Designed miniproteins, single chains, continued (2). Designs and how they scored, part 108

Each design is a single chain, and the fold is of that chain. pLDDT is the mean over its residues in the fold that is shown.

## One batch from the design tools (miniprotein)

Design m7733
Fold by ESMFold2-Fast:
Structure m7733 (fold): chain A 63 residues (1-63)
Amino acid sequence: DEAVREAIKSNGGDGKTASPGQVGSAAVDLGKSVREAVRAIIESSVRGGETATVEQATEAIRS
C-alpha cells in the first residue's frame, strides 16, 4: 500500500527491501493497522526476494 511504502522511505528504506528496523518504524508510524502495514511491506520485499525480512517483520509487530 502507498502509506506503507512512504513510511518505509521516510525511515530510510527503498520501499522494496526493508530491514527489521525500517519495518518496525513504518509499522509504528501507521499505528492502528500495524499488522496490515507489515504485511504490505512483506509483499514489497517479495519482489526483491527478501523472504527472511518477512519473518523479522512479523516478529516486530508482535514484539
Scores: mean pLDDT 54

Design m7734
Fold by ESMFold2-Fast:
Structure m7734 (fold): chain A 62 residues (1-62)
Amino acid sequence: GEARLVVATAKAKTPEEAKKEAIEKALEQARERGLRVVGVGVEVKETKDSYIATATVGAQVP
């Protein structure tokens, strides 16, 4: 199938919450689009008063 990337970003008070929200959003988007998930990566950046996580889901068109 054709390769696709699904990216989602979340902001939270803790890095754990930010990662969880970003991953959940990206996986929901991939599922809603009918894509087959093959991998998940997540990056977290600290800001002045919060954390921003970016989740990247590697997926394929079935």
Scores: mean pLDDT 85

Design m7735
Fold by ESMFold2-Fast:
Structure m7735 (fold): chain A 74 residues (1-74)
Amino acid sequence: SGAAALEEEKAVEQKRYAAMTPAQKDQLLKQMQANIPSMTDAQLAEMIARNPSDEEMANLWIEARKNVHARGRK
């Protein structure tokens, strides 16, 4: 039930991503990948190569959080 909190945190994360170096984004994407079952290593590499926007990274962060929550039940 953290929709409003997630939206606020997403805005903060989006700003943080905008200030990140490619290396920092790479590390964060790897962390998010662990919680996004559909994201393969190949897809992660492709995304890094094209440099995802801060908005895309924030959306991935939301999906990772959502998946962790769902997994916690089983």
Scores: mean pLDDT 75

Design m7736
Fold by ESMFold2-Fast:
Structure m7736 (fold): chain A 76 residues (1-76)
Amino acid sequence: MLSEETLERLREIERELLAELEANRDTASPAEVLELLRRGYERALEVIREALGPDHPLARQYEARIAALDEKIAAL
């Protein structure tokens, strides 16, 4: 179960990611956008793993999302 402190950390990561995406909206290539998303997901996964452990379904879900982004980046 996610604590309010963990949820706030995840919200902060989301805010930072959205700010980075917006700052680069007119200049970032598709590959750069995907790399920014991957970095955000890695930060979120670290927080989830610390709070819930690496075997939690939410951690596994984020690992799968990162793997999917890696495939998209490799295809560009």
Scores: mean pLDDT 81

Design m7737
Fold by ESMFold2-Fast:
Structure m7737 (fold): chain A 82 residues (1-82)
Amino acid sequence: EREERLRRETEELIEKHMRLAEEHLRAGDYDAAVEHVREGLMYAIDTYRQLHSDDPDVDAEAEAMRRAAEDFVAQLRAELRA
């Protein structure tokens, strides 16, 4: 029940940030759009880490996911800039 609530709340936060990112992208506010994408990804990674906190490899896996997310965000930011 608590874990299902955490997953649902995290999904709602991710969807909200992705929706805001799309709205900012359509408005030409690329920096704000990229920041919302980053926040959504970080919420997903933090929830994954919390749900798998008893796994000794979860911190390394979450760290790899954070690096991949930051790389993706940096690439997206570069592509949206002129």
Scores: mean pLDDT 79

Design m7738
Fold by ESMFold2-Fast:
Structure m7738 (fold): chain A 99 residues (1-99)
Amino acid sequence: PLEELERLVQETEEALKKGDYKTAIENARKAVSLAGKALPNLTPEQKARAHELLERLLDILTEASKQAEKTDFDMAIDIAVVEVGAAVLLVVTRRELEK
């Protein structure tokens, strides 16, 4: 799951660099869904890596949302929904790592 999560985060970043917001949102949604589903079964080391990848994803999406809101409000909302999902998983992974 971590290798696929890392690939999806990278593909999201690459799609955004190309201005392909639709592909970026789809890949980001898959990344958040995959991370959430995999999280209970990860080792502490894998949870730390997942947290790092989710932080990177959140940073990428936050920047994309700011750019999208200038031209496409609906797209900015779609990005914001995925940002909330990533942020929730960051809180969950941090709590698991504190145990």
Scores: mean pLDDT 81

Design m7739
Fold by ESMFold2-Fast:
Structure m7739 (fold): chain A 84 residues (1-84)
Amino acid sequence: MLSAAEREILAFHLAVIRAAAEALPADSPLRAEALAAVAAFEEALAAGDEEAILEAAAELDRIFRRLLEEHGETVLAAAEAVRA
């Protein structure tokens, strides 16, 4: 089971990815992909399926790296908004 600190870090990362994705144009493939990855991870957490959680976490990491590389300023703005 995740510790309280791990849950807080995870919640922050999910919020940043979602906020960054939502700031992208509605027709962006990366927006749809990022929102789907967040939803899949939340579903895996709710189900308590460890294998699904690990797979969804790997996909979230891949999506987050792409967001940073392609839309780094949007990710920074999202992180600031989530911290405020």
Scores: mean pLDDT 81

Design m7740
Fold by ESMFold2-Fast:
Structure m7740 (fold): chain A 76 residues (1-76)
Amino acid sequence: SEALEKARERGFEEGRRAAEELDEEEAEALLEKLREEVRELEELAKRENRPSGSVLLYKAYVKGFEEGYEEALKEK
């Protein structure tokens, strides 16, 4: 699952950057948008019998983003 690991790593880096560069309100809005996109993609994958690989990669990215954001906030 090298692709999943890389997606999570990229998300982590971008989540950290969001915590550093964005206001808390903007960062929270972005996180909500990303979570909504994951839910939408999961629903579409189920209903349209789409390849799940892309959805799994995006979920890994968003999970990494959340983790990076939270970790950076702890460092403030």
Scores: mean pLDDT 81

Design m7741
Fold by ESMFold2-Fast:
Structure m7741 (fold): chain A 71 residues (1-71)
Amino acid sequence: VVNELGKAVAEIAELMRKDGFSVEDIEELIDLALAGESVAALKERFPDLSEEQVEAVKRLIEVSAELEKNK
């Protein structure tokens, strides 16, 4: 069973994989997002992100921040 964080991670990973991003790029983006990098910084590192992928990254960052708030 995946929690909301797992769902957000899976969503961005699938969207990036469909657009031809490598496993290494997907893992790096997720790691940076979970480490507290801004959406702007992630777009600078990964300029080929689509609008749909950017929205998925925003969701991941929000879920990560909410989990930090709770524990």
Scores: mean pLDDT 78

Design m7742
Fold by ESMFold2-Fast:
Formats: sequence, structure tokens, C-alpha cells
Structure m7742 (fold): chain A 81 residues (1-81)
Amino acid sequence: MVDTSGRTVRITIEGNMKSEEAAQRLEDFASELLGRPLDEVIEVGKTWSQTGPASADQVTRLISAALKAMENPKITIEEVP
């Protein structure tokens, strides 16, 4: 039963990672948190994206991790029907 089924979202994070270690840590965290691989590998100065179902809590935790790992990240969240 899914009464709080997360909206299918596309999360795009753009910006410079503070370090390669921070990039790897964010990638590992995001993959484990969402239970699925990233669409693209996180690298310094690269765009990261992932599309799929996510709860508001998972999205919020991912944003918090990105803010910690990146210098002034641009985060875009789009709802996909």
C-alpha cells in the first residue's frame, strides 16, 4: 500500500564540489539514500542528475548533503508526471 508514494522527480545538482572526496561521499550517500544509482557520476565541476521516485524527506536530506559537499550549488527539482 502506497499512500505517500513519492512524486517522480528529476533532481539536478550543478556546481563545484569542495573536493573529489566530497564528490564521492555525496555520490555514495545519494545512491544509498535513494536505493538506486546516479544517472551521472559526480565529479568536481560536473552536473549530477537522478530521475525517479523520491520522498520529500529523501529530497531534503540529499539537498542538505549537497550544500555540505559543494560550493554554492544550483539545485533544480522537477516533478515528472
Scores: mean pLDDT 64

Design m7743
Fold by ESMFold2-Fast:
Structure m7743 (fold): chain A 88 residues (1-88)
Amino acid sequence: MYTASEIRLSKEGLVDIFKNKFGEDVAELVGKALDRIAEAMENGDKEKMIEVIHETLESLPEDAQKAFKNILINLLGDRELIDEAVKL
């Protein structure tokens, strides 16, 4: 599981991957989501983290949603949290 600081450090590389595969609009949404997730982690706000993930998934095209979910599972190490965000 990544810390908030590790998520922030990984952000540039992850944004570049999404930009290359899905374009700048998707990359911008992912970048903003990673910042908001890191902030929620620093604040211990699990509910806000779930909300941000849910809102981001609903804003992404289906192919990008799958890629984003897979990355979050690896970053957060909490599949149950991701499943909860998807089911909102």
Scores: mean pLDDT 81

Design m7744
Fold by ESMFold2-Fast:
Structure m7744 (fold): chain A 78 residues (1-78)
Amino acid sequence: SMREEIAEEADRRLAGALAAGFAGARRGPDQVEKARATLEETVREVERRDPELGPEARRWAETVIATVDAYAAALAAA
Protein backbone atom coordinates (compact mmCIF):
# COMPACT_ATOMS: atom_id res chain seq x y z
CA SER A 1 0.00 0.00 0.00
CA MET A 2 1.03 3.66 -0.29
CA ARG A 3 1.25 3.85 3.50
CA GLU A 4 3.59 0.83 3.54
CA GLU A 5 5.74 2.50 0.85
CA ILE A 6 5.88 5.73 2.89
CA ALA A 7 6.79 3.77 6.04
CA GLU A 8 9.54 1.79 4.25
CA GLU A 9 11.00 4.98 2.77
CA ALA A 10 10.89 6.69 6.18
CA ASP A 11 12.47 3.61 7.81
CA ARG A 12 15.41 3.75 5.37
CA ARG A 13 15.91 7.47 6.02
CA LEU A 14 15.61 7.01 9.80
CA ALA A 15 18.19 4.19 9.70
CA GLY A 16 20.52 6.39 7.64
CA ALA A 17 20.06 9.35 9.99
CA LEU A 18 20.72 7.15 13.05
CA ALA A 19 23.94 5.81 11.48
CA ALA A 20 25.03 9.35 10.51
CA GLY A 21 24.17 10.60 14.00
CA PHE A 22 26.32 7.91 15.63
CA ALA A 23 29.20 8.70 13.26
CA GLY A 24 28.65 12.42 13.92
CA ALA A 25 28.85 11.91 17.69
CA ARG A 26 32.41 10.64 17.14
CA ARG A 27 33.38 13.45 14.68
CA GLY A 28 31.63 16.55 15.99
CA PRO A 29 28.34 18.44 16.40
CA ASP A 30 28.03 19.58 12.75
CA GLN A 31 27.46 15.98 11.60
CA VAL A 32 24.82 15.46 14.31
CA GLU A 33 23.09 18.63 13.04
CA LYS A 34 23.07 17.21 9.48
CA ALA A 35 21.39 14.05 10.81
CA ARG A 36 18.80 16.23 12.58
CA ALA A 37 18.11 18.11 9.31
CA THR A 38 17.64 14.79 7.44
CA LEU A 39 15.16 13.64 10.11
CA GLU A 40 13.18 16.90 9.78
CA GLU A 41 13.05 16.46 5.97
CA THR A 42 11.85 12.87 6.47
CA VAL A 43 9.08 13.99 8.85
CA ARG A 44 7.97 16.72 6.41
CA GLU A 45 7.87 14.23 3.52
CA VAL A 46 5.75 11.79 5.58
CA GLU A 47 3.42 14.64 6.62
CA ARG A 48 3.10 15.67 2.96
CA ARG A 49 2.32 12.15 1.69
CA ASP A 50 0.26 10.89 4.67
CA PRO A 51 -0.84 13.59 7.16
CA GLU A 52 -2.22 10.92 9.53
CA LEU A 53 1.30 9.45 9.92
CA GLY A 54 2.86 12.89 10.53
CA PRO A 55 2.64 12.86 14.35
CA GLU A 56 3.99 9.29 14.49
CA ALA A 57 6.90 10.16 12.17
CA ARG A 58 7.76 13.10 14.44
CA ARG A 59 7.85 10.73 17.45
CA TRP A 60 10.16 8.43 15.45
CA ALA A 61 12.50 11.36 14.75
CA GLU A 62 12.46 12.45 18.41
CA THR A 63 13.39 8.89 19.45
CA VAL A 64 16.28 8.76 16.98
CA ILE A 65 17.67 12.12 18.17
CA ALA A 66 17.34 11.08 21.83
CA THR A 67 19.22 7.85 21.01
CA VAL A 68 22.03 9.77 19.24
CA ASP A 69 22.24 12.29 22.11
CA ALA A 70 22.48 9.45 24.67
CA TYR A 71 25.21 7.76 22.60
CA ALA A 72 27.17 11.04 22.33
CA ALA A 73 26.90 11.55 26.11
CA ALA A 74 28.15 8.00 26.74
CA LEU A 75 31.15 8.58 24.43
CA ALA A 76 31.96 11.88 26.22
CA ALA A 77 31.84 10.09 29.61
CA ALA A 78 34.24 7.34 28.46
Scores: mean pLDDT 74

Design m7745
Fold by ESMFold2-Fast:
Structure m7745 (fold): chain A 103 residues (1-103)
Amino acid sequence: TKKKLEELYEKINKKLEELEKIKDEKNGVTVIIRAELARYILEIFKIEGLLSEEEYEKMMKAIDLLIELAKKNPEASTEELLEEALKKTDDEIAKQIIEDIVS
């Protein structure tokens, strides 16, 4: 839906603006913003038919994991959060999205 896509692009632009203000931070706060940004991008990919239901669910679950870990320790480094998240998943799709968000 064109209107839904326009709303998602507006949300992405606002998140990019938030990220720009803290782009030099290498901690859980930055990971949360990046994870929220990734969520909007995945919603666009799902609307455009670029992701299967299974892929979308796996990626969203990985994003939820990252947000949960970062909220528990917002001062943790991006490296610490990456290592912890990767230890909690055996799915290659989930690992890739985790690496893309944190690295």
Scores: mean pLDDT 83

Design m7746
Fold by ESMFold2-Fast:
Structure m7746 (fold): chain A 92 residues (1-92)
Amino acid sequence: TEKFVEKAKENIERAERLLAEARRLVATGGSREEALRLLEEALSLVGDGALIQRYIETLPADSPYLPEVEELRRRAQALGREVEAALAALRA
């Protein structure tokens, strides 16, 4: 469970950094193609919100990690929505 939680946090933090970098590239007139690539990579990482949910389903109801894993799922879903919005804006 700790290893899964650590990996999920790493994936979310990496996706957050990719989204921030893509937004910076767009704001500074940098490479649109690179920004799209970064956003697609971020989406692949946070699209794992479903995998986090499936992992929650394997945990016992009294697992001390449940609140943390549920928070990570909420963060992944929220981040996924931001990445999808940024992708839509760049593709429009």
Scores: mean pLDDT 81

Design m7747
Fold by ESMFold2-Fast:
Structure m7747 (fold): chain A 68 residues (1-68)
Amino acid sequence: SADEAMAALKKTMDDKLAEAKTLSPAEIAELMDEVRLMVDMLKSQYPDRSDQLNSMLKDFESKMKSIS
């Protein structure tokens, strides 16, 4: 379901935030690109969740920026 997909994305984002603390800036940039691609794929599959997905991505990007 869409809710399950959103929950899975949130877990992936939380896991990536934990991982980012051990990564170089270049590796963080690559990780960010991967997450953006996942969000774009989910927007294509669940267009009615685009606002939620955009909000989740903005929150993730903000938290990633605070690690640097």
Scores: mean pLDDT 84

Design m7748
Fold by ESMFold2-Fast:
Structure m7748 (fold): chain A 106 residues (1-106)
Amino acid sequence: SMDLQKALDYISLAIHHIHDAIDHAKQGDIDEAIKHAQEALEYAKKAKEFAPPEAQKLIDQAIQYIQEAIRHLKQGDIDEAIQYLQKAYDYLQQAALLLQQQIEKS
């Protein structure tokens, strides 16, 4: 399905920006970390638009964790922000695996 592929492509972009956000946060580049976390949030929202209901649940968890990470970055709670970004990454990977399995069955 083109929608499943679009959802997967947007998840891949969200994951890429989560990695960039974590890298910048670890280096103390907080403004860049916030920018990449916000980009990850927008790509996760786009992925949700094309995802089936079971993948949407996983993406919704990732969205909540990205939003929490952005809040902690803005407060200077860098280690907590990184932990929330890692949790968001785990949920997006689960969503990607679910979508890949559905594409393979099609």
Scores: mean pLDDT 92

Design m7749
Fold by ESMFold2-Fast:
Structure m7749 (fold): chain A 101 residues (1-101)
Amino acid sequence: MEEALELARQALDYATRGDVEKAIPLVEKAAESPDPEVQRLAAAAYGVLARNGHAEKAIPILEKLAKSPDPEVQRTALDALAEAYRIMGDEEKAEEYRAKA
């Protein structure tokens, strides 16, 4: 779906620019796509949001994406979860997800 892919690209751009209010709705919509390419971009965008102080909003969706049947989506989500938990000070959870990635 070209529209979902475009939304995922826009979400990643907004996330990298720190525009959280614009990024989150687009990433949430993109994460609902069954397209692995769209899901990979969504996981990357949530990873950026988590690293920039929005881990609480990113973690639930990243946990969902970590259960994806696509290995690349799983790995991207697990990497992002490990980093998010480390930033939040949960070293045990960070190490658990890092070992799975």
Scores: mean pLDDT 76

Design m7750
Fold by ESMFold2-Fast:
Structure m7750 (fold): chain A 85 residues (1-85)
Amino acid sequence: NELKEKAEKYIKEGIEHGKKAQELAQQGDFVGASEHLEKASEYFDKASELIESISSSPESQELAEILKKASEVAKKLAEKLREHA
């Protein structure tokens, strides 16, 4: 199913951006880390929206909420890292 594959791709891209942000933060590049966290947030939001549009099962709703929380955390962390830029 193309929509499920797209949601999985968005989750993977969000995770990859999160990992890149961690690497950059460890190097002291807080601006770069913030930018990648913002992208991670965008991908997790997109994945959450797709999952909610595909299924209303309790499992899908739980996954969508987890992704929304991950997006919120990434946004807040990006904002805090920008304060050090």
Scores: mean pLDDT 86

Design m7751
Fold by ESMFold2-Fast:
Structure m7751 (fold): chain A 68 residues (1-68)
Amino acid sequence: VDEEEVYQALLAMAIAMGDFETAVKIAEEALKKGYKIDPSLLEEAIQRAREAGDEETAKRFEEILKKV
């Protein structure tokens, strides 16, 4: 399995579990490696982080989204 596919799966799982700190790290590493990230996953992460009151994490995901 391609590493890009693994990163996408791990990112989706971290977002689903509400582990935003891990999700940010996964997304940043994927971008550093030149892998594509599904923008819909990042938009979902932004929404979930804001609903949780975590504006810092939401802003970090927005910065990542601008790079994809």
Scores: mean pLDDT 82

Design m7752
Fold by ESMFold2-Fast:
Structure m7752 (fold): chain A 85 residues (1-85)
Amino acid sequence: MKETKVAKVEIEYKGKKSYGTAIITGDNLDELKVGDEGTIVSVEYDEEKKIAKGQLEINGKLYDVVFRNLEVKPEVGDKVKILEI
């Protein structure tokens, strides 16, 4: 069974920092902590729902992610830092 955690995240977009919410799903969620940095490996933006769905690699592990409340459109290769989880 996959676990889910809600995190507050910082994303770096074109040298600017933006903040939002990430709903992270995976089997290794207990290993995630504040200050961990990941990279977006895949992402698709839903403009109607204002969400982005994709995969995030943190410490060599892949997680499913849904980003909400971002002021910027996330892209593959963007860096994401966990601020709260």
Scores: mean pLDDT 76

Design m7753
Fold by ESMFold2-Fast:
Structure m7753 (fold): chain A 72 residues (1-72)
Amino acid sequence: VSPEQLQKDVEDSMVRMARSVSLLIEDKKKLSEAVKQAIKDGASKLVLEGMARAAEEKGLYDTAELARKAAE
């Protein structure tokens, strides 16, 4: 496996972990607040991408877009 592929696999795993943890927040308002707080706290791009995926899966498209823009 190339170093580039290994790095991508680690990053993909971190995004999946952030998504899984965020999906434990069943309350849509609490998830939206958690995303806004993570952005204020300067959370990593990988964490914000995972949170964006969880928000999108719960139909919080505006919240997901906000997290993805902050992750850029």
Scores: mean pLDDT 80

Design m7754
Fold by ESMFold2-Fast:
Structure m7754 (fold): chain A 71 residues (1-71)
Amino acid sequence: SLEKLQKVYEEAYRLAKQKIEENPDMNLKEAIKFAEELAPKLAERYGVSEDAALFAAKLAATRVVNEHRAA
């Protein structure tokens, strides 16, 4: 459902933001790798497909890197 996918996106956003605060030099490739490692766990937690979780997590991680670079 869209509601579950939104929860995946918000959780991935929070976790990616925490990771970039711990590693400020994190680039887009590293952020995408983090999203790929995170996606199966979020898929299980929120009951969405791994593909849907991967899409949401990659989108969230990309946003975090872009916001960090713009600051």
Scores: mean pLDDT 87

Design m7755
Fold by ESMFold2-Fast:
Structure m7755 (fold): chain A 63 residues (1-63)
Amino acid sequence: DEAAKEQLRIGYKGLDGRELPDEEVERILELAKVQAAEGHVYNGEVAGRPDEGRARAERILAS
């Protein structure tokens, strides 16, 4: 979704002061989609432990 990509660019620019390339924005969106699909992991098992949730999502995306 182009609107979601634009929101990510705005957010990261505000935090880091730099514009993210499209490939990085797309990667972040894909990780977010995987994390959303694994919502029970974040809400039940990984709530408050974002490093574990991200590592799990990256592993799923890479496989």
Scores: mean pLDDT 55

Design m7756
Fold by ESMFold2-Fast:
Structure m7756 (fold): chain A 74 residues (1-74)
Amino acid sequence: MEELEELKKKMEKARKDALEAANKGSEKTRETVKALVEGSEKQLAKGTVDAARRGLEAAELGLNTALSMLAVDK
């Protein structure tokens, strides 16, 4: 129902937000977030709406993981 272009835009934003948050954390935080974000990009490359949704979930998980690790690293 939603256009693939909208899902791509949401995924790209979540990806950038996740990487920016990870840059404030430790090396381990950056490695973890990059792996999740790379997974989202591989899903997007499949060119299907279902793959784009899974990619968005992976990017959002990356952001949530970065924020959680930053909170613990106080």
Scores: mean pLDDT 71

Design m7757
Fold by ESMFold2-Fast:
Structure m7757 (fold): chain A 86 residues (1-86)
Amino acid sequence: SLEEEREAAFDRRIEETAERVKQYLDEGNKKEAIKLILDTLKELGGNLVRFSRLYERLLELTPDKKQEVADLLTAAMILYYAEKSA
């Protein structure tokens, strides 16, 4: 269905974002990680169910950094809703 194709496209974007965020975390570049997560949340239309799939994928890629991943996603969500309120 068109919805299944749409969700598959979002899942592809989530995978690409998760891989790049892992690279930024490995480099110690939290600022670029937050920016990329924010840009992805915008592309997902602020849909928190889709955003939770990014969180799950990041935990799979970085299972020893659960709190750091949670902090990055929280920062991106705060920035997203702050921009929507301006």
Scores: mean pLDDT 86

Design m7758
Fold by ESMFold2-Fast:
Structure m7758 (fold): chain A 100 residues (1-100)
Amino acid sequence: SKVEEIIEKMLELYEELGKKVLKAYKEGKSPSEIRKIIKEGWDKIMELYNEVPVGNEKVEKLMKIINETLGEVIEAIDNKKSPEEIEKIIEEGLKKMKEV
């Protein structure tokens, strides 16, 4: 279905964003620069979300998980956690999204 195709694209954008964030963090980019990367990725995911009819519970649950996971990533970066800890947060978020 069109909704299933959009969900797959949202998951792809999330995985791409996670890789971009990890690369930026490993390269020593500032928390503010990484927040800009996260915002740009979130905005792309929101564009896909806007193509879904309002009240789709699966997509709404998926968006909640993405938002909460990106918040955890930002907090971990601010607390200077290791790249391995950041990667674990991103991977655990993806696992939760796939269980929706």
Scores: mean pLDDT 89

Design m7759
Fold by ESMFold2-Fast:
Structure m7759 (fold): chain A 60 residues (1-60)
Amino acid sequence: LDEKMAEAKAEQAELKTIAEQDPSNSYDRYMANELGRAVQALEEEKAKKRKEEEIIKQMS
């Protein structure tokens, strides 16, 4: 998860930079938004796994 999240964040940063340089480029802006949602989903999944691991450790 961490590796994929880092890759997605890096790709989103690149697309944001391209979109800022060309404000008429709606495609890169769209892709940056899609990657933003994907990163948020990965962060939520990571947080959920961390909570599950803490519960398991407390029960173990």
Scores: mean pLDDT 72

Design m7760
Fold by ESMFold2-Fast:
Structure m7760 (fold): chain A 99 residues (1-99)
Amino acid sequence: EEKKKKEEEKEKAKKALENTEKFQENVGEAERYNREDEEKAIEYVKKAAESLTEIVLIDPSVLDGAVALLERLAATLSPKVREAVLEAARELRAKVEAA
């Protein structure tokens, strides 16, 4: 029983770390393409939001912080990419509330 709980905690920690790395990578790519290819930047925003959603599903107490992080990111991006980030923040709340 204790061994099973430790394995579950280890898997959750691993998933959180992997999704944190994916979030950071996809945010970097979105910022890179924001000026060159807005459609590609939006794809990376969606991937970043998916990774962030997985983190929040593991620990729902970080939902408000995650949404604030996306809103802060949106403020630094072009209007079209900003809209996609704000929509992703709304979808994140909806997915976590539905789970």
Scores: mean pLDDT 81

Design m7761
Fold by ESMFold2-Fast:
Structure m7761 (fold): chain A 91 residues (1-91)
Amino acid sequence: SMKLELGIALGVLRLLRAMMLFAKSKGVPDEELRALAKKAVGELLEHLKEVNAPQDIIDEVQRFLENIDSMSTDEILEEIDRIIKRLEKEL
């Protein structure tokens, strides 16, 4: 069901957020954190497209992916929080 698929996406983003906050606290460089976020967000985008998620959510995640290489770790975490809040409204 769409609720289950969006729930899985929400879980993945919450886990990514936790991992990035932990890695940041340990001094992992922004470049490595960007690479982690890019891989996770890229895989999430592919999944959302396959399950025909709402187009506005797909567009939001795609814009995030396109901008990651120019973002700081703090900006990436803020965008993850924004997408989490959007997904919570759909559930």
Scores: mean pLDDT 88

Design m7762
Fold by ESMFold2-Fast:
Structure m7762 (fold): chain A 68 residues (1-68)
Amino acid sequence: SLLDEVKAYAKELVKELASEEAAKKIIEEFDKAQTVKEMFEIIKKYTDEEVAKKIMEEMERYGVRLVL
């Protein structure tokens, strides 16, 4: 599904850009997320604003490519 594709991509971004501790928590919570909005809330909850912005921007670019 589109959501599964976005989750897979987001997990890789989180591993690259977030701290190891934050990445582990975010990835665990992503499995329970049903929407991209819920994923954004998880990212903002566990990482700093600068890292969160970078991850969310890359997810939005990827999502636009999948929808178009």
Scores: mean pLDDT 80

Design m7763
Fold by ESMFold2-Fast:
Structure m7763 (fold): chain A 85 residues (1-85)
Amino acid sequence: MEVELKGAVSEEMKEALEELAELLARASVGQPALSSSSTYKDEKGNTVKMSLELTPDGSVRLSVEVSSKETADKIAKGIKEGLAA
């Protein structure tokens, strides 16, 4: 498992992404390889770039680049709420 953060990094965002990556690693075992990339831009011009690679052996590479701490905090909250559901 590898989690790479760039830009406006917060400890909450790093923790949330590491929890998400661990969940994805468990879910990816025995599944086909998956590669995904997405870019999100909010109304204020804040940008989130995310790339995800999953392999059938449970290896996960997650890279996230965030332009602002406000956006990072929102992502952390969303991930933690999603994981709690």
Scores: mean pLDDT 74

Design m7764
Fold by ESMFold2-Fast:
Structure m7764 (fold): chain A 77 residues (1-77)
Amino acid sequence: SHMEEFRKEYDKLMKEAEEKIKKASTPDEFNKIVKEALQKIVELGKKYGLSPEEIQKAVDDFLEKANKIYEEKLKKK
């Protein structure tokens, strides 16, 4: 299904973004990573025919995870 294909690509994108965020050295670098990932999530959702609600849920889930990873990184170094 299109949803299954989206999920696989979304999971890959999330893992790649997480690794980039862990290596981010500035807020600007973090913001760039987030913006690029959000653009890809929206394009993937459109490509696989997800509803606006499903795309928004994926965006919200990504933002929550990305912010938590970055905040934890800032507490260490």
Scores: mean pLDDT 83

Design m7765
Fold by ESMFold2-Fast:
Structure m7765 (fold): chain A 73 residues (1-73)
Amino acid sequence: MAIEYAEQAIAAAEAGNIEEAVRLLAKALEAAGHPLSEEEVEELIRELSTLPLEEARRMIIAAAEMAKRKAEA
């Protein structure tokens, strides 16, 4: 479910596993009706990997919260 995947994405980001967090975020978005392509997922992983870990974590958490809101609406 979208909320479940979003919460797992947050947990993965907090663990410092950016790639796993982005892939879980993609599953959350897909479940919420806003699927990302595999190419978009790979691009997002590349972009976030250029950021400091703390900043990447905050961005993933914000996106996961948005996915949760879209699933609830």
Scores: mean pLDDT 81

Design m7766
Fold by ESMFold2-Fast:
Structure m7766 (fold): chain A 70 residues (1-70)
Amino acid sequence: SLAAELSRVLGISRSDASAIVRLLGRERAEKFLAAAKAFQPLTEEKVRFIADELGADEETRRRLLELVLG
């Protein structure tokens, strides 16, 4: 599943990965997964850049940073 792939790639819990899918929606979460694989290691700057490219608003970017980087 998409959440299982996000969990593995990001090194986060399946619960947090599922929260990312809910936050972004399936299409944006799939694009985020592809970008995360390409831009390892992930930093705050990279996550912020990817979220902006996906058209995420400020609140979505903050939530994504929290879920991805702790």
Scores: mean pLDDT 87

Design m7767
Fold by ESMFold2-Fast:
Structure m7767 (fold): chain A 110 residues (1-110)
Amino acid sequence: SIRELLEEIRKLLKELEEKYKNSKNEKLKEAIELTRRALRELESEVEQSEEIPDEVIEHVQEALRHLKEALESENEEEVLEHLELAHQHLLEANIELGVLQLEEAVKKVT
């Protein structure tokens, strides 16, 4: 389920924050924080949604895959690239879900 995927993503982000808490790589820390914020926004949208499209689930699965790869990498440049891709997928999931909610709201006033 999407809630199980989001919980796994939350756990991986917490592990990444712990792994890099003492890192001097400010871009990496910023990428982790931005990805965490995108996750929180998506979690809120999911709670307000009765139906989750397959495309949203696919974006969340891709974000999870990239975060697993980020946690397993010892190269900070690769970690940053995977974090940026995970962040992008979470943003796309949130946008798609938000657009669908807006379309449903418009249909209800006609």
Scores: mean pLDDT 85

